# Designed miniproteins, single chains, continued (3), part 5

Each design is a single chain, and the fold is of that chain. pLDDT is the mean over its residues in the fold that is shown.

## One batch from the design tools (miniprotein)

Design m8140
Fold by ESMFold2-Fast:
Structure m8140 (fold): chain A 90 residues (1-90)
Amino acid sequence: AVGEAAAEVLRLALEDPVAKEEFRNSSPLLAQAIDALEAGDFDRARELAGQAIRQESQRYAQENGLSADDIIRQAAAHARGLAEAMRAAA
């Protein structure tokens, strides 16, 4: 789930400059992941994006009394849905 969400975020950042800028502004770890991706370091980009997703999911889950695993699954589904919506709009 985390790996799927990370890969989808990185794919969107490569394909859409607006999405890239929004991701950079949303999290310092995502900004670092995009920098690594642009440098051609795909392994580091996936690692950093995965860390960002885990960290934000854990924080959100703790604040809302939810399971971090449930939030991570929802994040992966949301990332896929966003990618599908963007493809349909193109």
Scores: mean pLDDT 70

Design m8141
Fold by ESMFold2-Fast:
Structure m8141 (fold): chain A 74 residues (1-74)
Amino acid sequence: RLEELLEKLEREEKEVAEELGVEVETLRELAEKHRGTTAEQVRAAAAELDSREKVLELVALVLSGLREKLEEAA
């Protein structure tokens, strides 16, 4: 259940990192930098997407939020 969801998230993190041409560790570091970001801030960031760097940051934010929710559930 929770372990299965975490494994799926890690698999998706790897796929996203490969598509964006970065290391999984880099993506996770960006997610860590944005810990505590509110859902409202994420929506605002999504509305301003105009570069690959911003897309990468938004993806990192979403993945960080999902990981926190999964870990909080257990």
Scores: mean pLDDT 66

Design m8142
Fold by ESMFold2-Fast:
Structure m8142 (fold): chain A 79 residues (1-79)
Amino acid sequence: SAEEKDKLFKELTEAQGSSDAALELALGIVEGSVGAVERALARGADVTAKTKEGLTAADIAEKLGAKEVAEVLRRAEAE
């Protein structure tokens, strides 16, 4: 839902910080855009950052059903 996406976007930006890379990562996850996520990672977005609940960016992508985005983020975590 739009409400769930807004909540998860806020949790992502709080965990990642207010950088351009962090904002592009959060937008890419919420929109399900692999290209935006890959650009954010290339710009140094931190895939290891956790929310207050201990969730990573990949965990949030999985909650949103963004499977392709979640797979990209899980691969980045393994590197």
Scores: mean pLDDT 77

Design m8143
Fold by ESMFold2-Fast:
Order: C-alpha cells, then sequence, then structure tokens
Structure m8143 (fold): chain A 82 residues (1-82)
C-alpha cells in the first residue's frame, strides 16, 4: 500500500482508540469501563509499533513529520487509557 494509505490506516487505529476511551468514560459498569480501556490500550500499542515501522521505511520528510506526530499522540492516549 502507499504511504498515504498506511498513515490513514494508522489514523483510523488512533481514532478507534479515542472512541473507546469516550465509551469507557460514559460506561456506568466498572467492568465494562476496564474492558474498553484495555482494548483502547491495545489499539494505541499497535498504532505506535506500526507508526515506528513506517518511520523506518519512509524517506519523505512530510510523511516522517506526520508519523512522528501520530506516534506521539498514540503514546499520550495510551497513558490516558492506563
Amino acid sequence: SSMKEDIESLDRLIEQGRALIEQARAAEDPFERDVLLGVAQVQFSVAIVSGENLLKKTTDPQAKEELEKKIKEARRLLDEAA
């Protein structure tokens, strides 16, 4: 796939994780909240690994900047989900 498609896939993983955090905040059941946060943590962890692998493969400065920003955001969100 193109670098643009790979970055868009990464963005979707991060967005899915954000939606899970919002669902967890709305959850009245503590068990449901913990499960949703756990799934969000997995999404962000996958996004970080995927983003770092894409960084190693690209020579495009714009793609590198975008990937670094998304990896940083995924790390911040992973901490928020913990």
Scores: mean pLDDT 89

Design m8144
Fold by ESMFold2-Fast:
Structure m8144 (fold): chain A 76 residues (1-76)
Amino acid sequence: MEELKERLREVQAELGRLIERIEAGEPVDRERVLRLLDEYERLVLEIAKEQGLDTEELRKQLKETREYIERLIDEA
């Protein structure tokens, strides 16, 4: 449980840095961003399941976030 939360914080921090770079027009590794998004989604859903939260709405939000970030990369 705590290991999942620690990894989630690390992934969030790395994604935040990459998003800031994309918004600044700096080059990023698309494959790395997508891998981090996959890991972020997996960690968020696992933590939510352990806490007894409804994952259906969360999955929709995660999909929207992924699509937003993919657009940022494609437009940069």
Scores: mean pLDDT 80

Design m8145
Fold by ESMFold2-Fast:
Structure m8145 (fold): chain A 74 residues (1-74)
Amino acid sequence: SAAEEKMYADLKAVADELEAAHGRESALAWVEALVRHQERLLAQMRAENAPEEEIERAETTVRILRRVLAELKA
């Protein structure tokens, strides 16, 4: 979706800026920390039987963050 592509572009821009300012290792650590945080939140939402719509939104966020991480690792 347009919203997903915008979120990806915004997150990638921040990661690219962080890599330029502080190096690739710092950018990787930042994105990896975000992935871990969002995956923990998603697991908690599932354990608490959160609404399906909220779970789907969280799954989308994790997928986009993993996409940014994959590109940084390439």
Scores: mean pLDDT 87

Design m8146
Fold by ESMFold2-Fast:
Structure m8146 (fold): chain A 106 residues (1-106)
Amino acid sequence: GKKAEEEAEKAIENGNEAAKKALEKSDKESGVIATGGAVSAIGAGTSAWVAARRADEEKGAEGARKAAENLKKGAEKAEKAETGEEAGRYAAEGGGEGANAAEKLA
């Protein structure tokens, strides 16, 4: 219900922020890695939303919350990254861990 949906919304927002930070730091050489990281982060947010809809209320909320936390860490690391390649990798790591957290509780 509402709690699972609120946590999934945070996961989507954090995934979008990680994607934004990776793309903002991308250049001609890191564009592919930054795009891959952005897609991974956005995908993890979507996976959290799907898990929140399919799982029971408490498990869906826990999965979405863990996905949101991992995506927030990815976004923070991407923001502090010195290169677009590092920012893209951090977004991809946050996305991968976020998607795994969502799937384990679905």
Scores: mean pLDDT 81

Design m8147
Fold by ESMFold2-Fast:
Structure m8147 (fold): chain A 69 residues (1-69)
Amino acid sequence: SLLEQFRQHVREMVDHSRRASADPDEEVRQEHLGLAARHGKLAVEYAEQLGYNTPAEIGLLIQQILAEE
């Protein structure tokens, strides 16, 4: 479902952000930061398909998922 895709991309964004923070290698950190950004963009696109068209609404959904982790 679109909601499952949205949740998956938010979780992938968080995972890659955490991996970037933990890695001592600058090149590996930049790779994970890039992947986090791509998953964040995909999460926004899926939220828009779910009918959430404002940055405020999308931000609240992302914060709800982050609070679950």
Scores: mean pLDDT 80

Design m8148
Fold by ESMFold2-Fast:
Structure m8148 (fold): chain A 81 residues (1-81)
Amino acid sequence: GFDELLKTLKELGLEAAKKGDEKTLEQISRAMVKVKLAKELLEEKELTPDELNEELERYFKEHPEEIEREVEKIKEEILRE
């Protein structure tokens, strides 16, 4: 499920942070933002995979600044652990 995926991504992010791999850490943090948003959307309403993808694409297109803020927040949280 999404919780298992988020846990796996967080562990990968922690390993990237320990190695000083900033590019991988950013990519993992961005993936975590997408997974968290997908989880929130599915908690609010039942969506097919196609509908979920459409809602995610719309949100990323309409709220790019919010996405970048959430990515930075996740990066900072990982680096503090």
Scores: mean pLDDT 81

Design m8149
Fold by ESMFold2-Fast:
Structure m8149 (fold): chain A 74 residues (1-74)
Amino acid sequence: SKEEIQAQAEKDLETYEKLKEKYKDNPEIVEALDKVIAALKALIEDPSEENKKKVEEETKVLLGKIVEHETRLS
C-alpha cells in the first residue's frame, strides 16, 4: 500500500541520515547519500512509482560508490 511505502521510506531516511556520519570524510559518498535522502523525502510526500524508481536509481549509485570505496581500502 502507499502507507507501507511511506513507512518504509521514513525508516530508510533515518538509516541514511545515520550513514552520513559513517562516511563524513568521503564527499562523493556524502553527495550520493544526500541524493538518496532527497529522493526518500519526495517519496514520503508522494508515494508514486516515479518517486519509488528515483529512490531505487539513487540507491544503486550510492551502493556503487560504497563498493568502490571499500574495495580501494582492501
Scores: mean pLDDT 85

Design m8150
Fold by ESMFold2-Fast:
Formats: C-alpha cells, sequence, structure tokens
Structure m8150 (fold): chain A 77 residues (1-77)
C-alpha cells in the first residue's frame, strides 16, 4: 500500500461523508458476494469489488479508495 496516497485519500474521505458511506457500501457488497461464492482467494474478493464498483459508477475519490483497498487486500495475501 502507498501510505502517503492512502493518507491523502483518507483525509478526503473524512471531509466527504457521502463518499465514505459509498466506499463502505462497496466493501460490504463485495464481502457478501465473496461469502456467497464460498470465498477461496483474495482475487475473488477483488473481482467482487470491481463488479460492485462498476454497478455503482463511483466518484473519482471512491474509485481511488477502492484501488488502494484492493492493494491492501493483496498485501494481506
Amino acid sequence: VDLERAEAVARELEADPAARAELERLVAAAGEAAKELGFKSVEQYIAALDRAAAEVAPSPLVREAVELHKEWAREKY
């Protein structure tokens, strides 16, 4: 994870509660989708995140936050 970029995005999310709520909904939706598929890998979770984001057409800030979250998930693998 790019820590400086993650901190910059976190500050913008703190100033934009709507964007933060949208990110939380996307992460929750991806988690539920991965759970239904019997989560087997981080790649399945990342694919679910990409699908959820495509359906919602999120703001640029939320898109950036999703990309950072995907990087974080891969690092935990």
Scores: mean pLDDT 73

Design m8151
Fold by ESMFold2-Fast:
Structure m8151 (fold): chain A 81 residues (1-81)
Amino acid sequence: SQSQQIRDNRHNMLQSIADNNDLESLRKMIQNFRDLFGDSFALATMKDLEEEINNDTRLSDSDKERLLKVIAQEKARIKAS
C-alpha cells in the first residue's frame, strides 16, 4: 500500500542516517521545514518523526536514541526562539 511504501521509505532514510552517522542531514531537513513552513509545521513534523522512530521495530535502540536526540535538540531550539 502507499502507506506501507511511505513507512518503508522513512525507515530506509532514518536507517541510512544512523548507519552513516549523518545526523547533520536530519538536522538540516528539520531546519528546512522550519524555514519553508514555519515553527508549528516543523514541530508537528518532528512529533510525527518521533512517533515513527519509537514505533519502528527495525531500528536498534541505539539508533533510535541517536535520532531522537537530534529531534529533541531541534525542538529545544524552536522553543528557545
Scores: mean pLDDT 81

Design m8152
Fold by ESMFold2-Fast:
Structure m8152 (fold): chain A 79 residues (1-79)
Amino acid sequence: LKAELAAALRAVAEALGGHPALLAAADRVAAAESVEELAEALLEARRAIAEAYPAATPEQVAAALPHLERADALAREIA
């Protein structure tokens, strides 16, 4: 689940133009060894998505939506 969640977050970051903070957050999700580290990484991912979205084109947002939906579903399974 963590690796799949990290892959989905990385796909969101790539669709939004390769946002560095989002890519870093995806890597932190993959590297998380505790529930606390995972929660921190997910909070960073949410912040990075919120920062990336206002600058994204409608086409980038449309491309990111399926991956974001997948990431949200996986995050809910982990919680």
Scores: mean pLDDT 79

Design m8153
Fold by ESMFold2-Fast:
Structure m8153 (fold): chain A 75 residues (1-75)
Amino acid sequence: SKLEEKLLELVKRAEELLEKAKEKGLPWEVIREYTARIQELVQKAVEALEAGDEKKFEEYLKKLEEVIKEMEELI
């Protein structure tokens, strides 16, 4: 589905940003915190998708987009 494609694109963007953050020498504690936040949101989005809860899936997708935006502003 288009929503699943969107989730995959956001995961790819997050991975690219985490790599860029490491290259720029951001503290490991910051990298770890963002990694944990991304992993939690991705897991919750997948769980919502498997449960057929479109509203929760969209909510977690939006939260993931906000985390990505925060990382882009930090890097």
Scores: mean pLDDT 85

Design m8154
Fold by ESMFold2-Fast:
Structure m8154 (fold): chain A 57 residues (1-57)
Amino acid sequence: SSAAAQAARAARKAQLEKEIDEGVKAIVDGVANTLSKKGYSEEVPEFKKELLEKIEK
């Protein structure tokens, strides 16, 4: 493979990882909103924090 092909692959992987990270955060926000609508709004901030910490390993 050429250096150009390696650079393109690396850039695509980095972009995909960024999209995945943004998508995960959007999902966490969506779950938090759903819990708030179900009457768990007071518990949501702590739950959201714990969930994000677990996702970050």
Scores: mean pLDDT 78

Design m8155
Fold by ESMFold2-Fast:
Structure m8155 (fold): chain A 97 residues (1-97)
Amino acid sequence: MEEVYEKYYPSLSALAKVTTTSDGVTEEEVEASGGGSSVKVKVKRSLTADGRRVIEIETEYSHDGVEHKYKVKIELDADGNVLRMEAEIDGPVLKLK
């Protein structure tokens, strides 16, 4: 989001945040707005006690009061193999293996 904002949308207001917690959770958030539209992208990375990695990507887009929300959650084992993938699009959760 931030790189696209810099190159293609210089008139938009953008805010980027990176937060790392003491438990090894890293959260990255980019928010941009302009012209009656807003976009928020959040990426969260965490480790479980058994060594699994969890990556959560949440995208929220709104235009003229209409909101669209997309969420993807990916669970990986310690070797990087996909254990589970879930996608949520303005309705029921889609679960992929």
Scores: mean pLDDT 64

Design m8156
Fold by ESMFold2-Fast:
Structure m8156 (fold): chain A 62 residues (1-62)
Amino acid sequence: GKEEREELGKAAEQNALDAGVPEEAARAIGEAVAAGRYDEAADIVAAIGAEEGAKSLREKAK
């Protein structure tokens, strides 16, 4: 539901920050996840080289 997606979005943003992603990109990833746009979030993560995060997001896009 919406609450689960918001929690996943916060987790994705925090994981991106922990991986050294700039705050603006981390926020964009979190927003895309919270909106259920996992493919978009995975593309952002892949573009910045965070392969493990991109893999996790692609699994959720299925």
Scores: mean pLDDT 73

Design m8157
Fold by ESMFold2-Fast:
Structure m8157 (fold): chain A 86 residues (1-86)
Amino acid sequence: MEEREREVRRLMEEVAADPSVDAAEVRERLLALAGPDSSVASPEEAVRGLLLAHRAEELRAEAEREGLPDAEANARAREAHAALEA
């Protein structure tokens, strides 16, 4: 579902650019994109999850540009998650 994936990516970019965005609005937009069967915990968790996902994508893209294998790119993404959650 290319349209939904593009909208989720756009939402991640918006939240990364302005973390002060209304967390409740972000959660509502995620629920609209993910569908009625999805569960998004709290507004704060929705924003945090998007920030972590955006950072992981940045690190993966950087690793790809460096020619690193997927395993190393994924390891960098996991380390970023741990650092941002600490």
Scores: mean pLDDT 68

Design m8158
Fold by ESMFold2-Fast:
Parts: C-alpha cells; structure tokens; sequence
Structure m8158 (fold): chain A 55 residues (1-55)
C-alpha cells in the first residue's frame, strides 16, 4: 500500500540523515541540498500523516 511505501521511505531517509553527517559538509550541494531536504521532509510528513490517520 502507499502508506507502507511512505513509511519505508521515511525510515530510509531518517537512517541516511542519522548517518549523513559527512554529507552535511558538502559545500557544492547547498542549493540542491536545500531543495532535496524539502522534498524529503514533505515525504516524511506525508508518511507521518498516513501513520497518524491509521486510527
């Protein structure tokens, strides 16, 4: 289901962000990283909303 895929995507993003401290030092990715982080945050919000709405 779409909510399962969203939850797995969120878990993957959180796992990468937890270990992605090395990537945070990248200077050349400042603009792309901001846009990418916004998309990842939006996907995470959708996954959380689906999780919360599973009442």
Amino acid sequence: SSEEIAKRALEGALSLSGRGGLAAGGMAQKDGEEHGNKLLAEAGRIGREHGLKSL
Scores: mean pLDDT 59

Design m8159
Fold by ESMFold2-Fast:
Structure m8159 (fold): chain A 74 residues (1-74)
Amino acid sequence: MKPEVIDVEITISYDKERNKYRATVLLTTEDGIVTGTVFVADSKEEALKLVLDWINEVNASGKFTYKVKSVRVL
């Protein structure tokens, strides 16, 4: 049985109005369904850490395999 693989694309940007960093995460399934989520933190390093910790937790569950395909910092 093949594990379900989900491609992960991360974009980190600064939100000037909120004075916070945003990590926008795009999730693409094998059949091409795209969904997303956003993490907010006080630094770009914290925003990236929140996303990576979440991905590690999902992968540790064994239900899905999240593969980081790109990380873009704006």
Scores: mean pLDDT 81

Design m8160
Fold by ESMFold2-Fast:
Structure m8160 (fold): chain A 75 residues (1-75)
Amino acid sequence: SSRKRQEELEKKEKEILEKLMKRASEATGLEVRSIEDLPAALEAVARKHHETGDLELAAVEIGLAVALSVEKEKK
């Protein structure tokens, strides 16, 4: 049902966000703990990815952009 689907999506989103925040912190040296930190983390990851061409950073950048888009849609 739509209700169960939304609950499952919220659970998956939380797990993805936690993993992305950890990876962004490791990649940028920034302390990324919450959704409020995501824009700064995205900018830092994007800059480093653009400078290095690192595929793992590209994946983190895409993940952060998707997470920010999803959070914007919820609000």
Scores: mean pLDDT 76

Design m8161
Fold by ESMFold2-Fast:
Structure m8161 (fold): chain A 94 residues (1-94)
Amino acid sequence: SEEKKKEAIEVVDEARARVEALIRAELGDSEEGELMRLQAGSMMQEVKEAIETKSLEEAVELFEEMFAKVGHTFSPAVRAVLEETLERLRKIAE
């Protein structure tokens, strides 16, 4: 439904802002911080695109795949936000 898609997009946009703020707080304007923000931003953008162009179920699956591959590269605080976001998206997809 369009209402569920809008809610999911809002959740992803909120998560992206929170993750970028956390990475900046942890790593500042370092090269590593810039790389981490680009990685997180790209991941969130791909999930958002999947919500818009495919389905919520496919977006959740894509998020799970990406988190499994790169989640370990993020701090515990960033991982917690990503895990919370994935759970929120799963609930919306139901």
Scores: mean pLDDT 87

Design m8162
Fold by ESMFold2-Fast:
Structure m8162 (fold): chain A 79 residues (1-79)
Amino acid sequence: SPLQQLIEAVQEAIEVVRKVLADSSLSNEEALAIFEKQTQKIQDIASKVPLSDIESNPELVKLMNEYVKLGRELGEKIL
């Protein structure tokens, strides 16, 4: 289902961004490009899921909150 695809995409994006944050060999530009690609993938899948289904899924809400936190950590590291 699109909802399950969204859950899986956010889980994968979290793992990718955690690896980016741990990888001292990546430039700030490379790190940001990887994050933007993951964010675009999430947005493309989310556009196919009713907002009510997203909001009523506690697992997905927690995953989305974690992804937002990792994005802030990446922004702080780049600045």
Scores: mean pLDDT 87

Design m8163
Fold by ESMFold2-Fast:
Structure m8163 (fold): chain A 93 residues (1-93)
Amino acid sequence: DFVVPSEEEVKKLNEIITKALRELSKVDVPAADSVAAVLRAIGTFLETGSVKEALDELVKALEDIAERSTDPQVAEQLRKIAEKVKKEAEKLA
């Protein structure tokens, strides 16, 4: 079931994604990977109508990028951003 999300849900998702993107802009990660992670979250939101499920997908995407990173500092920064997003998702449970 494709449900049209509320304006409040769209605004909340946009605020959290925007903060995550600002933090990601400070990390030496390819822009394509950051965009792909956000698109995964948006795709999940459009399919489920759930901000929480969208944020859970964003966390998973950021953890996937961290796992593939060859730089331990970049991996740690990505995991810290994922943890911040996870805490926002937990507030919605």
Scores: mean pLDDT 82

Design m8164
Fold by ESMFold2-Fast:
Structure m8164 (fold): chain A 73 residues (1-73)
Amino acid sequence: MIQQLQQKIQEYKQWLTVDREKRKEVAEEIARQRGVSDEEIKKMSDKEYDKIVQEAIRQLEDTIQDLQQEQAK
């Protein structure tokens, strides 16, 4: 499980730095999964896309930290 979460974090980080269009697609998908309407998604700025992806990375990192803490006693 942890390895899969780490891979997803690496993908998100690559999209933030390398592929701006892919980052937008991913941010839109994350927003939809969070229950944001398509109308609101269309109004989102590049900065909001970045924040959504960065927040998703942070949540994944926090999840990995928690899982590692439980496995490490």
Scores: mean pLDDT 75

Design m8165
Fold by ESMFold2-Fast:
Structure m8165 (fold): chain A 87 residues (1-87)
Amino acid sequence: ALERLEEVLEVVRRAVREFEERLGDPELGRALLEYVERLLEAAREGVRAGHELEESSLEEARRSAERLPEEITAEDVPELLEALAAL
């Protein structure tokens, strides 16, 4: 479970880098990364406490991605949505 969360975080970091290189908006990329990292840290803490990755954790990840503009997540960073949905 923790290894899977780290994989998602690496995908997010790569996606943020792609945003910065393509769109030239480092503030937006940083805000996106910070937001997702907070959600992943909550999930990571739950796993450390002995909780399984539940449907609620998957739903949180998906809702986080859905709150972002479609051109940022679905069109520009398909890997982010795919990784978050895979949690």
Scores: mean pLDDT 56

Design m8166
Fold by ESMFold2-Fast:
Structure m8166 (fold): chain A 77 residues (1-77)
Amino acid sequence: FATNSSFDPSKLKAGDKVLFRDTFIDSSKIDAAKSKGVNLYVLRGGRSGRVIQGYGTLLNSGATEVNSLEEAKELIG
């Protein structure tokens, strides 16, 4: 089970900003969100400093890595 069922890219619009902290996400959902012009961010070390499988996919899809919740608030706000 590699998909967070609460993440629905069909409900997002161009220019929306989404932060992933500790989520396994399906690559097809990432691609759908990117094709809609959604800006994706991923919090580094969101779970005990470990890289999760979805992290590499998010970065490869052009997601912006953030190192803190403070940095995420500045970029999303």
Scores: mean pLDDT 66

Design m8167
Fold by ESMFold2-Fast:
Structure m8167 (fold): chain A 69 residues (1-69)
Amino acid sequence: SYLDIFRQYDTDGDGTLTRDEFIRALQDVFGLSDAEAQAIFDRYDTDGDGRLTRDEFIAAMRAAAARAA
């Protein structure tokens, strides 16, 4: 599940993913390029803090899956 992927990459357990953790997750799961993963991150990082919440992450993963299909 996307929640299990989130937990795998949330190595500090703070309930958010960094840009680098998110890009790696998209590359590992969907085979997206660095540029594609960055574009999705920037779209869903609505507060510009360089981190994604769980809900933003799940929404972004669903968007990435739709693009890959």
Scores: mean pLDDT 77

Design m8168
Fold by ESMFold2-Fast:
Structure m8168 (fold): chain A 92 residues (1-92)
Amino acid sequence: MSLEELLKELALEISRFAESQGDLELAEEARALAESDKPVEEKKLAVIHMLLTVYHRSEEGRAFVERLLERLREEDPEFAEELEKQLRSSEA
């Protein structure tokens, strides 16, 4: 899977999870990101930011992000490491 395609899939999964939690604003933002023509690096940063938000908001969000991290370590180890560094540096 290409990074572009992976980011689109992640954004759609974030959107579905956010909607399930009643976070309609985040759900719409993530869906819009998946459909956007933004550069890959901007999409990557946006996905990381959304995952950080989800991780710190609830126990369900934390579990969701942890499951995505396991999958990312197999599909894109560099992205997984970047996300883990951001999670460790954020205090909430």
Scores: mean pLDDT 81

Design m8169
Fold by ESMFold2-Fast:
Structure m8169 (fold): chain A 76 residues (1-76)
Amino acid sequence: KKKLLEVYNNLLEAIRNSDVNLFLETMALITKEKLDLNFRDENGKSLLDLLETVTPSSELGKVALETLLSKLKRKA
């Protein structure tokens, strides 16, 4: 459970700061470990809810955010 929160925080930080390497490493970890992105935190917030609070700092961050939102909405 703590690992999923770490992954969520890393994704939010990567999008916010346009850290392409952090974003790619975190996405690779999610795929490798088959992490459940439908996990809700202790406040009942999903990754989708958390992504709604982030403002990307660049076009790369905006593209990364849109890619994640598209992927999550497709599975929801």
Scores: mean pLDDT 73

Design m8170
Fold by ESMFold2-Fast:
Structure m8170 (fold): chain A 105 residues (1-105)
Amino acid sequence: MAAEYFRKAYEALKEGKYEEAREYIRKAVKELGLDDSTAETLFETLKELLEYDEKLAEGMVEAIVAHAEGDKEREAELEKELEKAVQEFLKSLEPKKKEELEKRE
C-alpha cells in the first residue's frame, strides 16, 4: 500500500492537486512508521523537483517505491541513475554560476 500511495501522490502533484498529494504522502509515510515531519519534507522536495525536472522527481518516487517494496536491487539501480542525474544537474549550473561570478566580481 505505501508504494501505491507514493505513486498516487506523484500523479496528484503533476495535476496540481497539492492537498491530495500531501494526504497520500502522509498515508505512505505512516505505513513505513515515519512521522508527519518526514511526510511534509518529502512533499516539499517532490514539488520542487517536479517544478525543476520532472524526470528527477519521477526517479525519486520510483526509488522510494522500490525501498517501500523491499526491492534492494531496483533501489540500488535507481540510486545510481539518480546520482548521475544529480551530477548532470550540477554540471548544468556551471554556465549560470560563471555568469553570477562575472556579475559579483
Scores: mean pLDDT 70

Design m8171
Fold by ESMFold2-Fast:
Structure m8171 (fold): chain A 89 residues (1-89)
Amino acid sequence: MLVLLGEDPDLTRDTPGAKKVKEAIEKGEAVIVVSDDPEANRRTVEHYGTGHVAFGGRVVNLGPGAESFVDLLNAINRAELERIRRGLP
């Protein structure tokens, strides 16, 4: 599972966030994007083949006041990216 915090997930643009999402989608991983624009995030994920429920990314917009939860997600994201890069489950 990949979590993006504040990064641009738009896969039509050349961004670090886009590269991470593309790699996670190719591996069939669930993607959670936390940003101020859930519609753009959903559209980006669906555009690159995660619109199917069984393999689809999860797009979640966390409102203000979720700082502790965001810290937890950031820690999980770091662990997941490390596992993905090493080819671990």
Scores: mean pLDDT 52

Design m8172
Fold by ESMFold2-Fast:
Structure m8172 (fold): chain A 115 residues (1-115)
Amino acid sequence: MEGVERAVEALRKIREALLEAARELGIRIVGEEETVDEARNLATLVIELEVLGERVRITIEVRVEDGEVHVDLRVSGVRTAEVRLRVGALIGNALVRLHEAGIDLHFTLHGPAIP
């Protein structure tokens, strides 16, 4: 199934970019969960982070629509401006890595404002 396979491939590239960005920024990954829904051509990754003593969750949903990879990224558990800035830096670093690797993705970002 080409659509779900492309979604899973894109999700794994996003995961690698986020893990590398987290390592560079000193952010601890405390949990990961991957789910694939073949009926919806949807791949989902939930990453749990520890940021400045707070538990933050990033939910990444990837699907292929009209030949394009669409990514919905949602952030929850952000309570302070400092945590928001740190999470924003993590996401920004990961997006730069994906762009430099030539990975074409359409991102919709949900959650806290990034300055």
Scores: mean pLDDT 80

Design m8173
Fold by ESMFold2-Fast:
Structure m8173 (fold): chain A 68 residues (1-68)
Amino acid sequence: SALEEELLKLGKELGAEEIAKALIDGYKEAKNLERFIESLEEGLKSSKEDGDQKSAALAEKAVELLKK
């Protein structure tokens, strides 16, 4: 899927493939897409607050792809 391809690509560029894989696995196991997106938005906010640019970039990309 576009989500898997884009997140793995970004994860490789950032050296954060494990975070990208965790997000992809979460997406595949998600029973409720809306709740998964909410979890990603919470993670994005937390990552931005903590200055974790890698996690923030991956979460932001995932939210962008899932909200289209």
Scores: mean pLDDT 84

Design m8174
Fold by ESMFold2-Fast:
Structure m8174 (fold): chain A 79 residues (1-79)
Amino acid sequence: SKKEEAIQAGLEAIAKGAEVYKEKLAAGESEKEALLAAAETAKKGLEATIKKYGEDTPEVVVKGLEEAEELIKKLKEEL
């Protein structure tokens, strides 16, 4: 179903963020800088998922975007 496809795309967006986090830490970036890059990567993927699936997007994906946006805001205020 489109709902299941949206969940899969959302999980892939989060996984991409986790990969970016690990790569940034390995490159010598601070934990806060690595986490900001990861959250921005996840946000872009989650926004693309919501735009593609619209009303078929599960609440968990929408909540994931909201959590990523809150984290980005907090990190930018602390950096």
Scores: mean pLDDT 87

